# Designed miniproteins, single chains, continued (3), part 69

Each design is a single chain, and the fold is of that chain. pLDDT is the mean over its residues in the fold that is shown.

## One batch from the design tools (miniprotein)

Design m10379
Fold by ESMFold2-Fast:
Structure m10379 (fold): chain A 98 residues (1-98)
Amino acid sequence: SSKRKRAIDLLKQARGKALEAAELGDPVTSNYARQASVHLSLGIKSLENGDVDSAIRHTRLGRYYLDLAVQFSTVPDARRQASEARGLADQAIRLLEE
């Protein structure tokens, strides 16, 4: 569906920014951002398999780790990338819950 394709695109963008945060961040930020990217990848896979409920759960967990990356980051550029990834994950969750 068009909605599912848009959600996948948002999650792919969020994953890319989470990985950027991981590369730019301090060790704590890097760990949280990498955990976020794993859960965002699982969310994408769930959507590709038509499992919307699983995708929402994984995206929420990814969003949780992105929130931790934003809170604990000591590197401004890493914090910005994590914050942008969090916003994209929030957009995907809203779209999937409609």
Scores: mean pLDDT 91

Design m10380
Fold by ESMFold2-Fast:
Parts: C-alpha cells; sequence; structure tokens
Structure m10380 (fold): chain A 86 residues (1-86)
C-alpha cells in the first residue's frame, strides 16, 4: 500500500513533467524541472545524454516503476496534452 501510494505520486509528477518536456524540450529546462520534482542528480545526469527521449525511463528506474507503468504514463501525458489544446 505505502509503496503503491509512492508510485502513484511519482506517476503524477512524471505525467506533469512529461507534458512540460514536450512543450519545452531543452536539456536545461528538463534538468530544472527534474530538480524541482526532487529527482536525484544521478538520474538528471543520465537523462542529459538523451534529453526528453530517456527522461521517463530514467525517472521510472529511480522510482522502481515497471515498463508497463512507463507506457501508461507516456500515453496519459500525450492524451492530456491533446485535450488541453482542443
Amino acid sequence: DEEAKKREEIKKKMIDWAIASMTAPSVADVNAALRAEGVSDAVIAANARVAGAGLIAAMAKEAGLSQQEVDDIQKEAIERLLKKNK
């Protein structure tokens, strides 16, 4: 239960961050957003190599999320972005 609650909290942050990344895909903006969300410097350094492409994967690894959960987060972020622009 407690682990599930932490995972859900991280998923919400990752969705919000994924939307932000899709609207401002610079490495500097990505790193600033990650620090604001409390992501570790090690994950930020790993993400800097792949910019937006590896960000969700790096955050998922740090949070202990499954690959299916990562896919769900990415899908949700895209759906929210599309709805916001309608």
Scores: mean pLDDT 63

Design m10381
Fold by ESMFold2-Fast:
Structure m10381 (fold): chain A 60 residues (1-60)
Amino acid sequence: LSEEDRKFNAELILRLEVNRLIKADPSAKDIYDKALEISKKSVEEQINFAEEVRKLIDEV
């Protein structure tokens, strides 16, 4: 995959996980703002952040 394809896929995963968290806990809107900042980072950083969001969803 090209770097652009990998970045697009990572951004999509991040957006899906953050959206799920906000639906479970609307008070977590701040995490969405953090995700927008991270959307420009490396694929690895985006994936790691998405996994952290998944962990937060499991706690809600």
Scores: mean pLDDT 68

Design m10382
Fold by ESMFold2-Fast:
Structure m10382 (fold): chain A 72 residues (1-72)
Amino acid sequence: SPLELARLWAVAAVLISAMQFHLSLGKREEARRDGRLALETLEEIIRLAREMGDESLVRRAERLREEVEALL
């Protein structure tokens, strides 16, 4: 549903922010844990967005996934 997709997106945003914050503090282990959870959340967003036919959101989530992977 659009509401569930919005909730998952908010969770991913919080996890990515936490990952970036931990990286800024040199806390690499915490950053990797935050990043892993963010990647799992983004994969679920991609799956749901594809089911809904929201190709713009799929592309946005795929790009963000690549950015998170590059930092880990």
Scores: mean pLDDT 88

Design m10383
Fold by ESMFold2-Fast:
Order: sequence, then structure tokens, then C-alpha cells
Structure m10383 (fold): chain A 89 residues (1-89)
Amino acid sequence: SALDEIIKIAEEMYEKARPYMTPEQEKIMEETLEKLKKAKSAEEALEIFKEGAGKIFEIADMSNPNDGRVVALVLEGVSEIQAVVEKAK
């Protein structure tokens, strides 16, 4: 399903980003993943992921190369999830 594909994209993105993440960023992503598992539609899952992404961006220090890498991976995840939602429409 589109939901299963979105969850997989989010989990794979988190696995790639995790080595660069702070504990606060990890907590945001783990809370986001738990909410994604309870999503009722692909559109709801995209909004949940965007909310998590927004929290990551809000605390990001772009002078830190690790935060820049996390932000880049999260943006890639948003783009991939958006593509799944558009294809499902």
C-alpha cells in the first residue's frame, strides 16, 4: 500500500540520517515514525512527516555539517513521500 511505502521511505531515511543525528533529533524522528504507523491515509502520513521535518528544521544549526546532512536527508524523504502520495491520487 501507499502507507507501507511511505513508512519504509521514512524508516530508510532515519537509518541513513541516524549516525549524524543528536538525541533530540532522534526523538523527533522516532515520535514521527510511531505517528506514521497510526496514519489512516497517505495524505495524513505526508502531513505527519512534514510536521516531524519542520521540528528537525527548527532546531537545526546549518553551521554544523551533521545537521546539514540530516536536513538534506529529511528533505529527500519529504520529496519521495510526496511522489508516493501524488502517484496514489
Scores: mean pLDDT 87

Design m10384
Fold by ESMFold2-Fast:
Structure m10384 (fold): chain A 100 residues (1-100)
Amino acid sequence: MEKKIEELKKLMEEELGLTLSDEQAKVVLETAEKLRSIGLVTGAYLLAKKQGNEELVEKIEKLKKITEEKAKELASEALGVPVEEYTESEMSVLLDEKLR
């Protein structure tokens, strides 16, 4: 996390000329991670619907809390790939490709 905060602060300063506090950088990173997990669950839901996978659709609709681990598991199931072999970013790319 600390390394990601430093990298984000440097990127924002170099690209946008914007100086972020550590607290602001942390909020941006946490928001980006939550949005990525939501994106993975949404992609998995749309792909499951496209495939006619009613079991996976129901499983996603009953989901009470979205976590990174759960988002990866659902995306893995929709894609038919091992959860351990891919990052959230890589799964997002695969979901986008399958939905086209």
Scores: mean pLDDT 77

Design m10385
Fold by ESMFold2-Fast:
Structure m10385 (fold): chain A 80 residues (1-80)
Amino acid sequence: MEEKVKETAEKVEKALASQDALAYAVGSVGKIVYAEALFASEETARAALAAIKEAVDGELEAVIEPASDGVRLTARVDAG
């Protein structure tokens, strides 16, 4: 279980790092991997979400929403 969580977090971080994010953070609590990222545009946020979907095998929930300084992507992956 712990190894799957770490692997999932690494995949999410790598996917976000492969995109042009203004800022991002990846963490985990229990079996849930949580990521938040800020992008200059909705197009780049969608590209990052597609990269996460391709990289992870767990159940993914994600939201893309306007933020004061761009577009925010919030993602949660159930790695259990």
Scores: mean pLDDT 80

Design m10386
Fold by ESMFold2-Fast:
Structure m10386 (fold): chain A 70 residues (1-70)
Amino acid sequence: SPASDEEIRELLLQQAREAEALGLPEIAEIAREGAERLDPAGALLRIAELYARRGNEDAREAAERLRALL
C-alpha cells in the first residue's frame, strides 16, 4: 500500500527536526516545505541537489535518478 499523506507528512517533519538538531537549516527548510506540500519526491530531489553541489557523488547520482522519475 502506498504511504498515507499522514505518514509522509510525519516522516518529513521528523527529518526537519533531525536536520535542525544537526545545525542544517537548509535541509530542515526543504523537509518542512515537502511536508506542507506533501511532496516527498521533490524534497528528496532538492536535498540531493544541495549535497551534489557540495561535491557528494552519491547525491549527484540520486538527483539524476530522481529527476528521471519526476
Scores: mean pLDDT 83

Design m10387
Fold by ESMFold2-Fast:
Structure m10387 (fold): chain A 63 residues (1-63)
Amino acid sequence: SEVEEQARQTIESAVAAARESGAIDLYRAIAEREIRELLTKAGKEELFPEFAAELDRAMAELR
């Protein structure tokens, strides 16, 4: 779906910004908030844990 695509793009953008800046915790927090807001507005809050886990895995690759 469109909102799930936006959530994935948010993760990709946050990972790219974190990789370039080294500010992993900052961009992780920003992405987590944006994904939560996106999913809540779309009535898909139940998907948040899945995308949060995906974000965590992507950020872990930068360590």
Scores: mean pLDDT 86

Design m10388
Fold by ESMFold2-Fast:
Structure m10388 (fold): chain A 80 residues (1-80)
Amino acid sequence: MELFEEARKAVEAGDVDKAVEILKKMIDNNEPITSEMFQLLLDVMVAKGKEDIAFEFARKAAELGRVTNEDVKKAIDEIL
């Protein structure tokens, strides 16, 4: 939970690269993907100018009916 708050604050401060690094660390630790974490990922993608990737990620998540750790890893790789 602490890491999630740090990632959110990084996005709010405009340090999206730091937010990406923290999110990647959480995913590498196999932490469950919460709705809050999913929303933060979309916010990070938009902040990096990757609105098209954010849209496709959200669409895929809707089609799958859920978001998995593997899906998030792929999305992070696409915005790096």
Scores: mean pLDDT 74

Design m10389
Fold by ESMFold2-Fast:
Structure m10389 (fold): chain A 63 residues (1-63)
Amino acid sequence: SSAAEAALAEAAMAEVRALLAAGDIDGARQKTEEAVASLTDPAMAALLRREGEELIAEARRQA
C-alpha cells in the first residue's frame, strides 16, 4: 500500500540520517539504495534517492 511504502521511506530516511550523524557515509549510501530498490512507486523511489543523495553530499562537504 502507498501508506506502507511512505512509512518504509520515512524509516529509511531516519536511518540514513542516523548513519550520517555517526559518520557512516558508505552505510548511508547502502541504506538509500536498499530503500529505493524496495519501493514499487517510481516517483517515491526517485524522491527518496534524491533526498538521500543530497544528505550524503552535504555530509561529505562537512567531512
Scores: mean pLDDT 82

Design m10390
Fold by ESMFold2-Fast:
Structure m10390 (fold): chain A 97 residues (1-97)
Amino acid sequence: MEEVVRLLEEARRLLEEIRPSLSPTARTLADKALEIIEELLRKIEEGVATNEEVAQGLFSVANLLLQLSELEADPEAAERLRELALRLADLGLELLE
């Protein structure tokens, strides 16, 4: 679970960093990802999240980050979003094993 918290905090920081430069559509996707991240972190802190719930949340965030990477005009930022999305998805799969 420590690795989950670390990756979610990394995703939150990246989203906050890029948010001011995003289009209105991309900003809506970023805000949705941030809401899911905050809810997951809260549930993990409270000890009420199952591995299945955390995995589903990680997959949802990963999907939103992949969508954002396609809308991002900066190739470096787009690659960072894609790499982080893949790491979150891989961690979600590990939680289900």
Scores: mean pLDDT 84

Design m10391
Fold by ESMFold2-Fast:
Structure m10391 (fold): chain A 67 residues (1-67)
Amino acid sequence: SLEEIEEKARKILLEGGATKEEADEVVELARTDPDAATRKILELYLAGKISEEQARELGELIRKIAG
């Protein structure tokens, strides 16, 4: 379900070291502005908040959330 995909994305972000607020922002952007969600993931990766593998998986999940 969409809810399970969104929850998985939040979990990956939190495990990487993103804040709850950052995780919620990425999920909201994936629904409303997927390009902005992708840029936010890149920013988190460059800040050292997520790994390259996590960024790649999050990109897949954003595509699923966006439809």
Scores: mean pLDDT 86

Design m10392
Fold by ESMFold2-Fast:
Structure m10392 (fold): chain A 62 residues (1-62)
Amino acid sequence: MKYRITITKKPLVDVRTGKIYKPGEVIEATDVRFNEDGMLTATLVDGNPVLGGADGVEVEPL
């Protein structure tokens, strides 16, 4: 399953490369997890993992 992630308030960071996805960007993921601490982790369609605040993004199943 794919997910659309719209970054609305705070950036998501690629934990392998340090690449920053900024507010206003839209990215696609194959996996999305909302963590107990209010953090979101996702695996992008290119296989790269990203991390950020869960309340700073909108997630939609595709």
Scores: mean pLDDT 81

Design m10393
Fold by ESMFold2-Fast:
Structure m10393 (fold): chain A 67 residues (1-67)
Amino acid sequence: FTLTPEQVRSAIRAAIHDEEARKGRKLSKEEVNEVIDRVIAALRAAYPDLPDSVLEQAKEDVLKELE
């Protein structure tokens, strides 16, 4: 059971959108980082064979997309 880099990015994007919907507003940069870190922790627990480099790159890619 493996995730592609795009699946990791999609999971992060979905979590950000879900949190924005829950709060009824756009997230601050600090809140975005908190959501991303939470998703990465969950993905590490569910997929321990996922390289940290893939998780870190997905975080950077999503943060770039939000700018």
Scores: mean pLDDT 82

Design m10394
Fold by ESMFold2-Fast:
Structure m10394 (fold): chain A 87 residues (1-87)
Amino acid sequence: MEREREIEERRRRLREELEALVKKQGLSEKEKEVLEKLAEVAFRIEEENREKSDEELEKLLEEAQKEPEVKELLEEFKKFAEERLKK
């Protein structure tokens, strides 16, 4: 229960931060969608492995970043970041 509540609070914080970033930086809907999908992957891993230590969860998150679907999302995010830096 406690870890699940912590994950819910972190999800709420992330939504508030994403709304602030949209306001401040003018994030496109596509950029917001990619960030939300990446966050959902991280939260899903934490929920499925709530019994694991924080160190074990970090390793699981690193392994998840190697999955093809997660790699594609990370590549899209990097492209958005590169385009913003070119401004």
Scores: mean pLDDT 69

Design m10395
Fold by ESMFold2-Fast:
Structure m10395 (fold): chain A 94 residues (1-94)
Amino acid sequence: SIDLSDYSAEELAELIGQHIEVLKDPSASDEEKLNALEAIGLLLEKADIPNVRAALEQRLDEIVAAVEPLLTDKNPKVKEKAEEVLAKLREVFP
């Protein structure tokens, strides 16, 4: 819905940082976590755009650290989405 090619790598890295903070927040709702995971997943699907790839690469270790704990989440939808995001990360950054 948003044209990501209009954003700088710095703006995209800040956006990724906001989603990471949601995933790290123990008070975040399951819906907020799912929305953050979906946003990161969509950015990974657009990693062919140079600024998107650069932003993801800058935040790679932080994304992994925030998403890996969700693989043991009690909500199966959160767990499944976390697994999808990590699979995409490994595909984009082998």
Scores: mean pLDDT 86

Design m10396
Fold by ESMFold2-Fast:
Structure m10396 (fold): chain A 101 residues (1-101)
Amino acid sequence: SVLDQVKLFLKVLKETLELLKETSDPKKRQLIAGMTLGVLEVALAVLSRFKDELSPEEQEAVERLVDLLRDAQAAIEADPEKTVEIMEKMVKEVEELIKEL
């Protein structure tokens, strides 16, 4: 179900943020964040292809997550701390979406 996919997305975000808290090396932090955001980009692209199976609320949430993902990717080299902050905002968006499902 869409709910199960959204819960998996949330789990990946939360586990990545916990790993980043344990990681002090800037190069490893960039690699972890970059790889995770790349995987999540594919997941959001898949959800966007099934727009006709999503409610209006789910569609709007996916669009907000795509925008946040792009902002996080754009910040990764210049401001890695901003990337983490944006990922935390993505967690809140996903948690709100789960409450509506």
Scores: mean pLDDT 80

Design m10397
Fold by ESMFold2-Fast:
Structure m10397 (fold): chain A 114 residues (1-114)
Amino acid sequence: MAKELEALAKSLAESAISAKDLKVLIASVIALKALKDGDLEEAKEALSLAISYLLTSAVDRVFARQGRSLDPAQAAALAARRAALDAKLAALMKKYGISTDIDELKKLYDELVK
């Protein structure tokens, strides 16, 4: 399990670096730090958060490509989901002392994957 979670976190972090997706990168780096500390449950929570950000972004891209607007109820539900994800990310960032600087995050990622 830990090895599979580490592989997933590495894959998500590398994808986020390529896509310049800061929130997915932060969540993935926190997952790697939690795994290194032996906290499997927090690593799972951080990975779930990263995946949730990817899914919300994918929904937006699909609607944009189809030239469709979200109805107000769907837009409100998606905004509420994002706010909940952002609150969880902020709490984890505070706990792990994570910066929003992408170059600092890349350095931290490189150190964690050694």
Scores: mean pLDDT 78

Design m10398
Fold by ESMFold2-Fast:
Structure m10398 (fold): chain A 79 residues (1-79)
Amino acid sequence: MVEEELKRLEEEEGLVIPVPLKAEVTSNGRSLSAPAPPPAEFEPLLQTPGTTVEDDEERTVERDGHSARSWGFRATVLA
């Protein structure tokens, strides 16, 4: 059914992260604004805009994995 579309999704999301505007805001080292949610009717279903606004999705990131919640439990960076 939507499998044909799913394949296209895996390319822009699963194949790699070549997305041109998904997290470009991070290229500068500062995420201030989302990619503009005008198509909010589709974004929340296909692109997950939260991934852009959200600095560290689950803190799994090493960039800011400073364990700001409970230091010592899952401190990716302890140096």
Scores: mean pLDDT 46

Design m10399
Fold by ESMFold2-Fast:
Structure m10399 (fold): chain A 59 residues (1-59)
Amino acid sequence: ADPSAERLARQQEIIRLVNDKSEEAKEYLIKEVGVEEEVIEKRDENETAGFIGQKIYAH
């Protein structure tokens, strides 16, 4: 009944999906390259996702 409530629910769903994907990438980097979890946790979500992506594509 409230359009703003519907928008909030959608926003939270998107954030949840993004967090799930970044969490999987974070776990992969920790296991494969031994990146310190503390370093990853101290960065913001956008920087953390970019950092993880950059490391995964480095070969």
Scores: mean pLDDT 57

Design m10400
Fold by ESMFold2-Fast:
Structure m10400 (fold): chain A 61 residues (1-61)
Amino acid sequence: SLEAQLQQQIEQVVQQTQQRLQEILANADESNPVAVTAEMLREIGEGQDQILALRQAAKAA
C-alpha cells in the first residue's frame, strides 16, 4: 500500500539524517560548538522537510 511505502521512505530519511548528524559530529570543530549545533539543526530541518514532501506527494497521488 502507499502508506506502507511512505512509512519505509520516512524511515530511510530518518536513518540518512542520523548518519549525517554522526558525520557532522565526527568532523566537528570543537572550538566552535555554535556552528556545529547550527549545522545539526539544519540537517534535522532538511529531514523534516523531506518527510513533509513525501507525505504531500502521497496525498496528491
Scores: mean pLDDT 82

Design m10401
Fold by ESMFold2-Fast:
Structure m10401 (fold): chain A 65 residues (1-65)
Amino acid sequence: SMIDKAIEELKKKIETLKKEIEVNRQRVAQLPPDSPEAQRYRRIIDTLEKNIEVFKKKIEELKKK
């Protein structure tokens, strides 16, 4: 169904964002904790986590058919 395809597409987007979070967390771990670079990566992680929650909500809405 078109709904199943939309859910699969959103799941793939969530997977991609989770991988990006892992990469950015690894970068933060290699930087001085108080560095401007570490702060930038933490802001990126926060934005990615918020995007995952938006996509998760969309999946739940699509499941309520």
Scores: mean pLDDT 87

Design m10402
Fold by ESMFold2-Fast:
Structure m10402 (fold): chain A 101 residues (1-101)
Amino acid sequence: RLSPEAARALAELVAERLKEAGVGAVVSAEDGAVNVNLTKETLALSEAELLRAQARLARAVAEALREAAARGLLPADEAEAAAAVAEAQAAALEAEADALA
């Protein structure tokens, strides 16, 4: 589990990456966990567009995890494992969106 300081720092990194990726979301940190909630506008997108937005979110989380590990906020091996899972989820979501378009 992350310390409260590490969770806040990770939430800030995730929020910045989501902003750069153009994904409408609110990021918060509570009890050593980072929570991401998509905005109502993002949730109102078409099914294919929502899947692509979720894929961008997953990739942004992967980048934030790697940056957090580089800053010493969490173990590098744990961050790489979590980032790899997020990238695999992003690829699956992109493939699902492409099948709908």
Scores: mean pLDDT 80

Design m10403
Fold by ESMFold2-Fast:
Structure m10403 (fold): chain A 79 residues (1-79)
Amino acid sequence: SLDARLAALRAEMDQEMSDLRRAIDNQDWISATKSMLRLVGIVTELALLARQHQTPEAAAALAAGEARLRQANDLMRQS
C-alpha cells in the first residue's frame, strides 16, 4: 500500500540521517557520501510517489524528505 511504502521510506530516511551524523562525527567521508546518495534516492522516490498519487499524505512525506535532505546538505557543508 502507499501508506506502508511511505512509512518504509520514512524509516530508511531516519536510518540514513543517523548514519550520516555518525559518519561526520567519525570523519568517515566515504560513508557520509554514501548516506547522502541514499538520502537523494529516498527523496527522488518520494517525489515520484507524490506525482503519481497526488494525495496530501504523499505531498507531506515529500516535504519532510526535502527538509531532511536540506539538513543533510547543511551538515556536510559545515564539515
Scores: mean pLDDT 90

Design m10404
Fold by ESMFold2-Fast:
Structure m10404 (fold): chain A 100 residues (1-100)
Amino acid sequence: DVEEVARRLEEEVSDEYKALVALLKEEGLAAAIGAEVTAATEEAAAGLDVSTPVGFAELLRLMARRLLEVLRRHGASEEAIEKAERILRAYERLLEELRA
């Protein structure tokens, strides 16, 4: 169930995600990064069945990886990059559990 995956991720990453968004706003990067990550992840997700929990989790993992790439390209702070890395690790752990 995709809703179960979303709920679990909110529990594990909501604080890190909120802190990351706040940092990106302070750095003036939130709008540019948001637009670029959305565009980049649409192409990466084209082969995924996002109606399944595994497919949805894989999409989130790809989005988090693309976010890290975009953050580095735009010169985001080390703190923002570290928060994005923690979010990626949470998505990777969830995906591993769903595949087990």
Scores: mean pLDDT 75

Design m10405
Fold by ESMFold2-Fast:
Structure m10405 (fold): chain A 68 residues (1-68)
Amino acid sequence: MIDEIRKLTKDAKEYYKKGDYKKASELYFKKAELMRKAVDSMDLSPEVRRLAEETIKEIEEKAKKLES
């Protein structure tokens, strides 16, 4: 899962560099979804879970801006 998340990050950045913001947005949303699933499957402390949820929210907001 972590390797897949890293791959999605690289692909999203590549599409962003090419000016394909719609595709980059789609990949960031997929990354956020995978990160959320990873967090749900892990027995994390409340503090670590909160930080992960904040990171996921930031990625989702970035993806939303790229769609507009």
Scores: mean pLDDT 79

Design m10406
Fold by ESMFold2-Fast:
Structure m10406 (fold): chain A 70 residues (1-70)
Amino acid sequence: MAYTIFRAGYPKILAALEERGELTQAEIERLTGVEVSDSVLDLAVKNGVLERRGSGRRTRYALSEEARRA
């Protein structure tokens, strides 16, 4: 459910994560040209679409196991 909504709204972000595995917020924005707020990424993690790894400004995001199966 959450993956389908995120895929429809942010297809470039999903494509970048599928190609590269894990990215910081800044890398996502640079590679896709899409401005992504911390709130959007946090919501995607809470909804099980993305996994958050690391801490602080070096936090990386990756597709969850559920999103990779969808």
Scores: mean pLDDT 72

Design m10407
Fold by ESMFold2-Fast:
Structure m10407 (fold): chain A 70 residues (1-70)
Amino acid sequence: VIDKLTSTEKKQVIDILQSYRDQSKFPKILDKVINYLKKNELEKAGGLLSFLLATDPVGPKINVELGKIK
């Protein structure tokens, strides 16, 4: 769920992404996703996050954590 996030859900997504930054293969792209989320550019954040989930070794772990967001 990326296209419609509450402020609380957005903060949870950002916190999850920050927790995996140092383990990421693409930390600069992860930083861009966080920045788009902070700017409420959800469509841009969603596109880059989909890329990270598909290509980054931490993608599956991030996807599991995102699935727990209420």
Scores: mean pLDDT 79

Design m10408
Fold by ESMFold2-Fast:
Structure m10408 (fold): chain A 70 residues (1-70)
Amino acid sequence: MLSPEALEAEAEATLYVMAGAVHLLMGDRAGAAEAYARAAEILERGARRTGDERLAEEAEIARRRAEELA
Protein backbone atom coordinates (compact mmCIF):
# COMPACT_ATOMS: atom_id res chain seq x y z
CA MET A 1 0.00 0.00 0.00
CA LEU A 2 1.17 3.55 -0.70
CA SER A 3 2.24 5.77 2.19
CA PRO A 4 -0.13 8.68 2.90
CA GLU A 5 2.34 11.03 1.17
CA ALA A 6 2.57 8.77 -1.90
CA LEU A 7 -1.23 8.44 -2.02
CA GLU A 8 -1.67 12.24 -1.90
CA ALA A 9 0.87 12.70 -4.72
CA GLU A 10 -0.85 10.05 -6.84
CA ALA A 11 -4.31 11.56 -6.23
CA GLU A 12 -3.15 15.08 -7.14
CA ALA A 13 -1.27 13.84 -10.24
CA THR A 14 -4.37 11.90 -11.35
CA LEU A 15 -6.35 15.14 -11.55
CA TYR A 16 -3.74 16.60 -13.93
CA VAL A 17 -3.66 13.39 -16.02
CA MET A 18 -7.45 13.66 -16.37
CA ALA A 19 -7.12 17.33 -17.32
CA GLY A 20 -4.51 16.38 -19.95
CA ALA A 21 -6.86 13.79 -21.45
CA VAL A 22 -9.65 16.40 -21.66
CA HIS A 23 -7.30 18.86 -23.40
CA LEU A 24 -6.37 16.17 -25.95
CA LEU A 25 -10.06 15.44 -26.65
CA MET A 26 -10.48 19.18 -27.34
CA GLY A 27 -7.44 19.25 -29.67
CA ASP A 28 -5.41 21.39 -27.24
CA ARG A 29 -1.96 19.79 -27.42
CA ALA A 30 -0.29 22.67 -25.51
CA GLY A 31 -2.76 22.45 -22.63
CA ALA A 32 -2.36 18.66 -22.55
CA ALA A 33 1.46 18.97 -22.48
CA GLU A 34 1.27 21.43 -19.55
CA ALA A 35 -1.14 19.18 -17.61
CA TYR A 36 0.99 16.04 -18.10
CA ALA A 37 4.18 17.98 -17.20
CA ARG A 38 2.54 19.09 -13.93
CA ALA A 39 1.47 15.49 -13.22
CA ALA A 40 5.06 14.32 -13.87
CA GLU A 41 6.47 16.99 -11.51
CA ILE A 42 4.09 15.93 -8.71
CA LEU A 43 4.89 12.23 -9.20
CA GLU A 44 8.67 12.89 -9.41
CA ARG A 45 8.52 14.84 -6.14
CA GLY A 46 6.42 12.10 -4.51
CA ALA A 47 8.85 9.40 -5.67
CA ARG A 48 11.84 11.32 -4.24
CA ARG A 49 10.10 11.85 -0.88
CA THR A 50 8.79 8.28 -0.47
CA GLY A 51 11.14 6.07 -2.55
CA ASP A 52 8.03 4.57 -4.18
CA GLU A 53 9.07 2.92 -7.47
CA ARG A 54 5.49 2.98 -8.77
CA LEU A 55 5.37 6.79 -8.50
CA ALA A 56 8.72 6.97 -10.35
CA GLU A 57 7.32 4.78 -13.15
CA GLU A 58 4.14 6.88 -13.40
CA ALA A 59 6.26 10.06 -13.47
CA GLU A 60 8.27 8.69 -16.41
CA ILE A 61 5.06 7.92 -18.34
CA ALA A 62 3.60 11.39 -17.67
CA ARG A 63 6.91 13.11 -18.56
CA ARG A 64 7.12 11.17 -21.83
CA ARG A 65 3.56 12.18 -22.77
CA ALA A 66 4.30 15.84 -22.02
CA GLU A 67 7.46 15.71 -24.19
CA GLU A 68 5.55 14.05 -27.08
CA LEU A 69 2.98 16.88 -27.03
CA ALA A 70 5.43 19.79 -26.67
Scores: mean pLDDT 83

Design m10409
Fold by ESMFold2-Fast:
Structure m10409 (fold): chain A 109 residues (1-109)
Amino acid sequence: MPKITKPIIDLNLEEFGIYLKKHNPELYKVFPTLSKEEQEELLEIIKAYAKAMSFLTEARELSLEEVREAIEKMKKGIEFLRSLGLDKEAETLEKLLKQVEKALEEREK
C-alpha cells in the first residue's frame, strides 16, 4: 500500500475521504452516502481503531485513560458499523477490541 504521510489519528474529514478512496474503496463507496454527522462518527471510530493498534504495538504512546476511551468508542462503533451493513468491518473491530481489553487488563495489574 502507498505510505500515507500523515497518521490516521491526525486526519480531518476531507483527508479521511481521500484516505478511504486509496486504501478502502469499498468503504469509500458508503462514505459519501452518509450524513456529515455519520461521516464524523466513522472517522472517530477509525481514529479509535488506530489508537488501539498503537497501544498493542507501543504501550507508551497512549495513557491508560486514552485506551479506555478508545475501547468505549470501539464498542459503540461496532453497533454503528453493523447498522450500516458493514458486518465485516464490525467483526474486525470486535476482534481488535477483545485483544485491546485483554492487553489493558494485563497492564493494570
Scores: mean pLDDT 73

Design m10410
Fold by ESMFold2-Fast:
Parts: structure tokens; C-alpha cells; sequence
Structure m10410 (fold): chain A 97 residues (1-97)
């Protein structure tokens, strides 16, 4: 239900880590290669985690949209649910950029 928010939080962690890494490299230029290698590996791991979380959120939203859109739901509630699920799918696509 909050999987997309979890993915967004992981993306924020990646951005903060990148900034910290850049600061640490600037402060320790003699260790720049080692710090960059370790940092790049951690960033890759976090990006993989974020992608997994975002994909799970997207698949959930798609499944609910397909089940509710293809089932006997009508009126304003169905329309609002549809808009919410489409919004989540679009947010997922932005997280992959």
C-alpha cells in the first residue's frame, strides 16, 4: 500500500549518499579511487533495491487497476481509485529516470 513511498525514500537515500560520497572524496583525495569504488557498489545495491520496490508498487497498482477496472466497480469511487492507480504508475516511471 505504501511501496511507492518506500521506493521514493530509497531514492532520497541514494541522493544523500552520493552527496556524502562526493564530500568525503574531496576531503580524502588520496583515497578517492577506493572511496569511489566502495560508493559505486553501495549505490548500485541501493538502486537495485529501489527498482525492486518501485516495480513491486507498479505491479500492485496495475493488478488492482486490472481487477477493479475489469470488475463491477462504478460511480465516483471507481473513478477516484483509477486516477490514484494511474498516478502511482506515473510516479513509478519517474523513479526509474
Amino acid sequence: SEDLEVARETRKRIEEYRKQLETEIAANPDKADELKAQGDEEIRRLEFLMTKQAREAYEWAKEVLEKTGGKDKEKVDKFLLFQTLIGRAKAYEELLK
Scores: mean pLDDT 71

Design m10411
Fold by ESMFold2-Fast:
Structure m10411 (fold): chain A 76 residues (1-76)
Amino acid sequence: SLEDEVIRAGEELTELARAGSPRSVLREKLVELLKLIRQLNPDTPEEELVRLIELVGRQMGLSEEEIREITQEVLS
């Protein structure tokens, strides 16, 4: 299910972060996870999705520029 894919991607992201994976790998997995979350909740207001992306990106130590790029990738 799409829910199972979201859980899997989230678990993989957590494991990659814990293992000290390269920032580019973490970014790719985060984009995958966020796109899956968007697909699971297509009626979620864009502003709420943007806030989620900002919160998660900041928690992962991403720059504001990287967060903007990820937001664009997820919304496209």
Scores: mean pLDDT 84

Design m10412
Fold by ESMFold2-Fast:
Structure m10412 (fold): chain A 98 residues (1-98)
Amino acid sequence: KKKKIEEYKKKLKEAFEKGKKEFVRTLREIMKNTDDPEIHQEIHRYALSLITGVDEEEAVAWHRRRAAGEEPRTEKEKEMLARLEEFGRAEAEVRAEE
C-alpha cells in the first residue's frame, strides 16, 4: 500500500513537471487504477499540494476553508485559487479529449 502510494506520487510529480494536461491525465489514470479509498485520499492530498505549491497540510486546510465558502484571505491564497482553477480548466479539456 505505502509503496504503491509512493510510486503514484512519483508518477504524478513527473507529470506535473511536463505540464498541466499531462498532470491531469496521470491523476485520472491513477484514480481509475485503484479502488482503495486510502490511496485516493493520499494522492488527492499530494495533487492539491503540487497544484497550490504549498505542503499537503496547508493545502488541505485551505481547501477545506474554501469548500466552506471562505474567500481567499491573502495574495498567496489568491494565487492558490488561480492555480486550482487553471488545473480545473485543464481537466475539462482532457475530459473533452476522451
Scores: mean pLDDT 81

Design m10413
Fold by ESMFold2-Fast:
Structure m10413 (fold): chain A 57 residues (1-57)
Amino acid sequence: ASDAAIAALQARAGALVRAHGSNPEVWAQIREVAAHLQDPAQVAAAEAALDAAEALV
């Protein structure tokens, strides 16, 4: 995955944390997204987890 794709996912995750990070369910999903984003090979998994997290709100 490109650095731009990873940066875009990090920006989306950061926006969710700022808006909804106090919600325990949203926070739990965002932790999973953050874990996947630490490995470039897991970018597709990070995107799927982020889409699921965004669906919670």
Scores: mean pLDDT 76

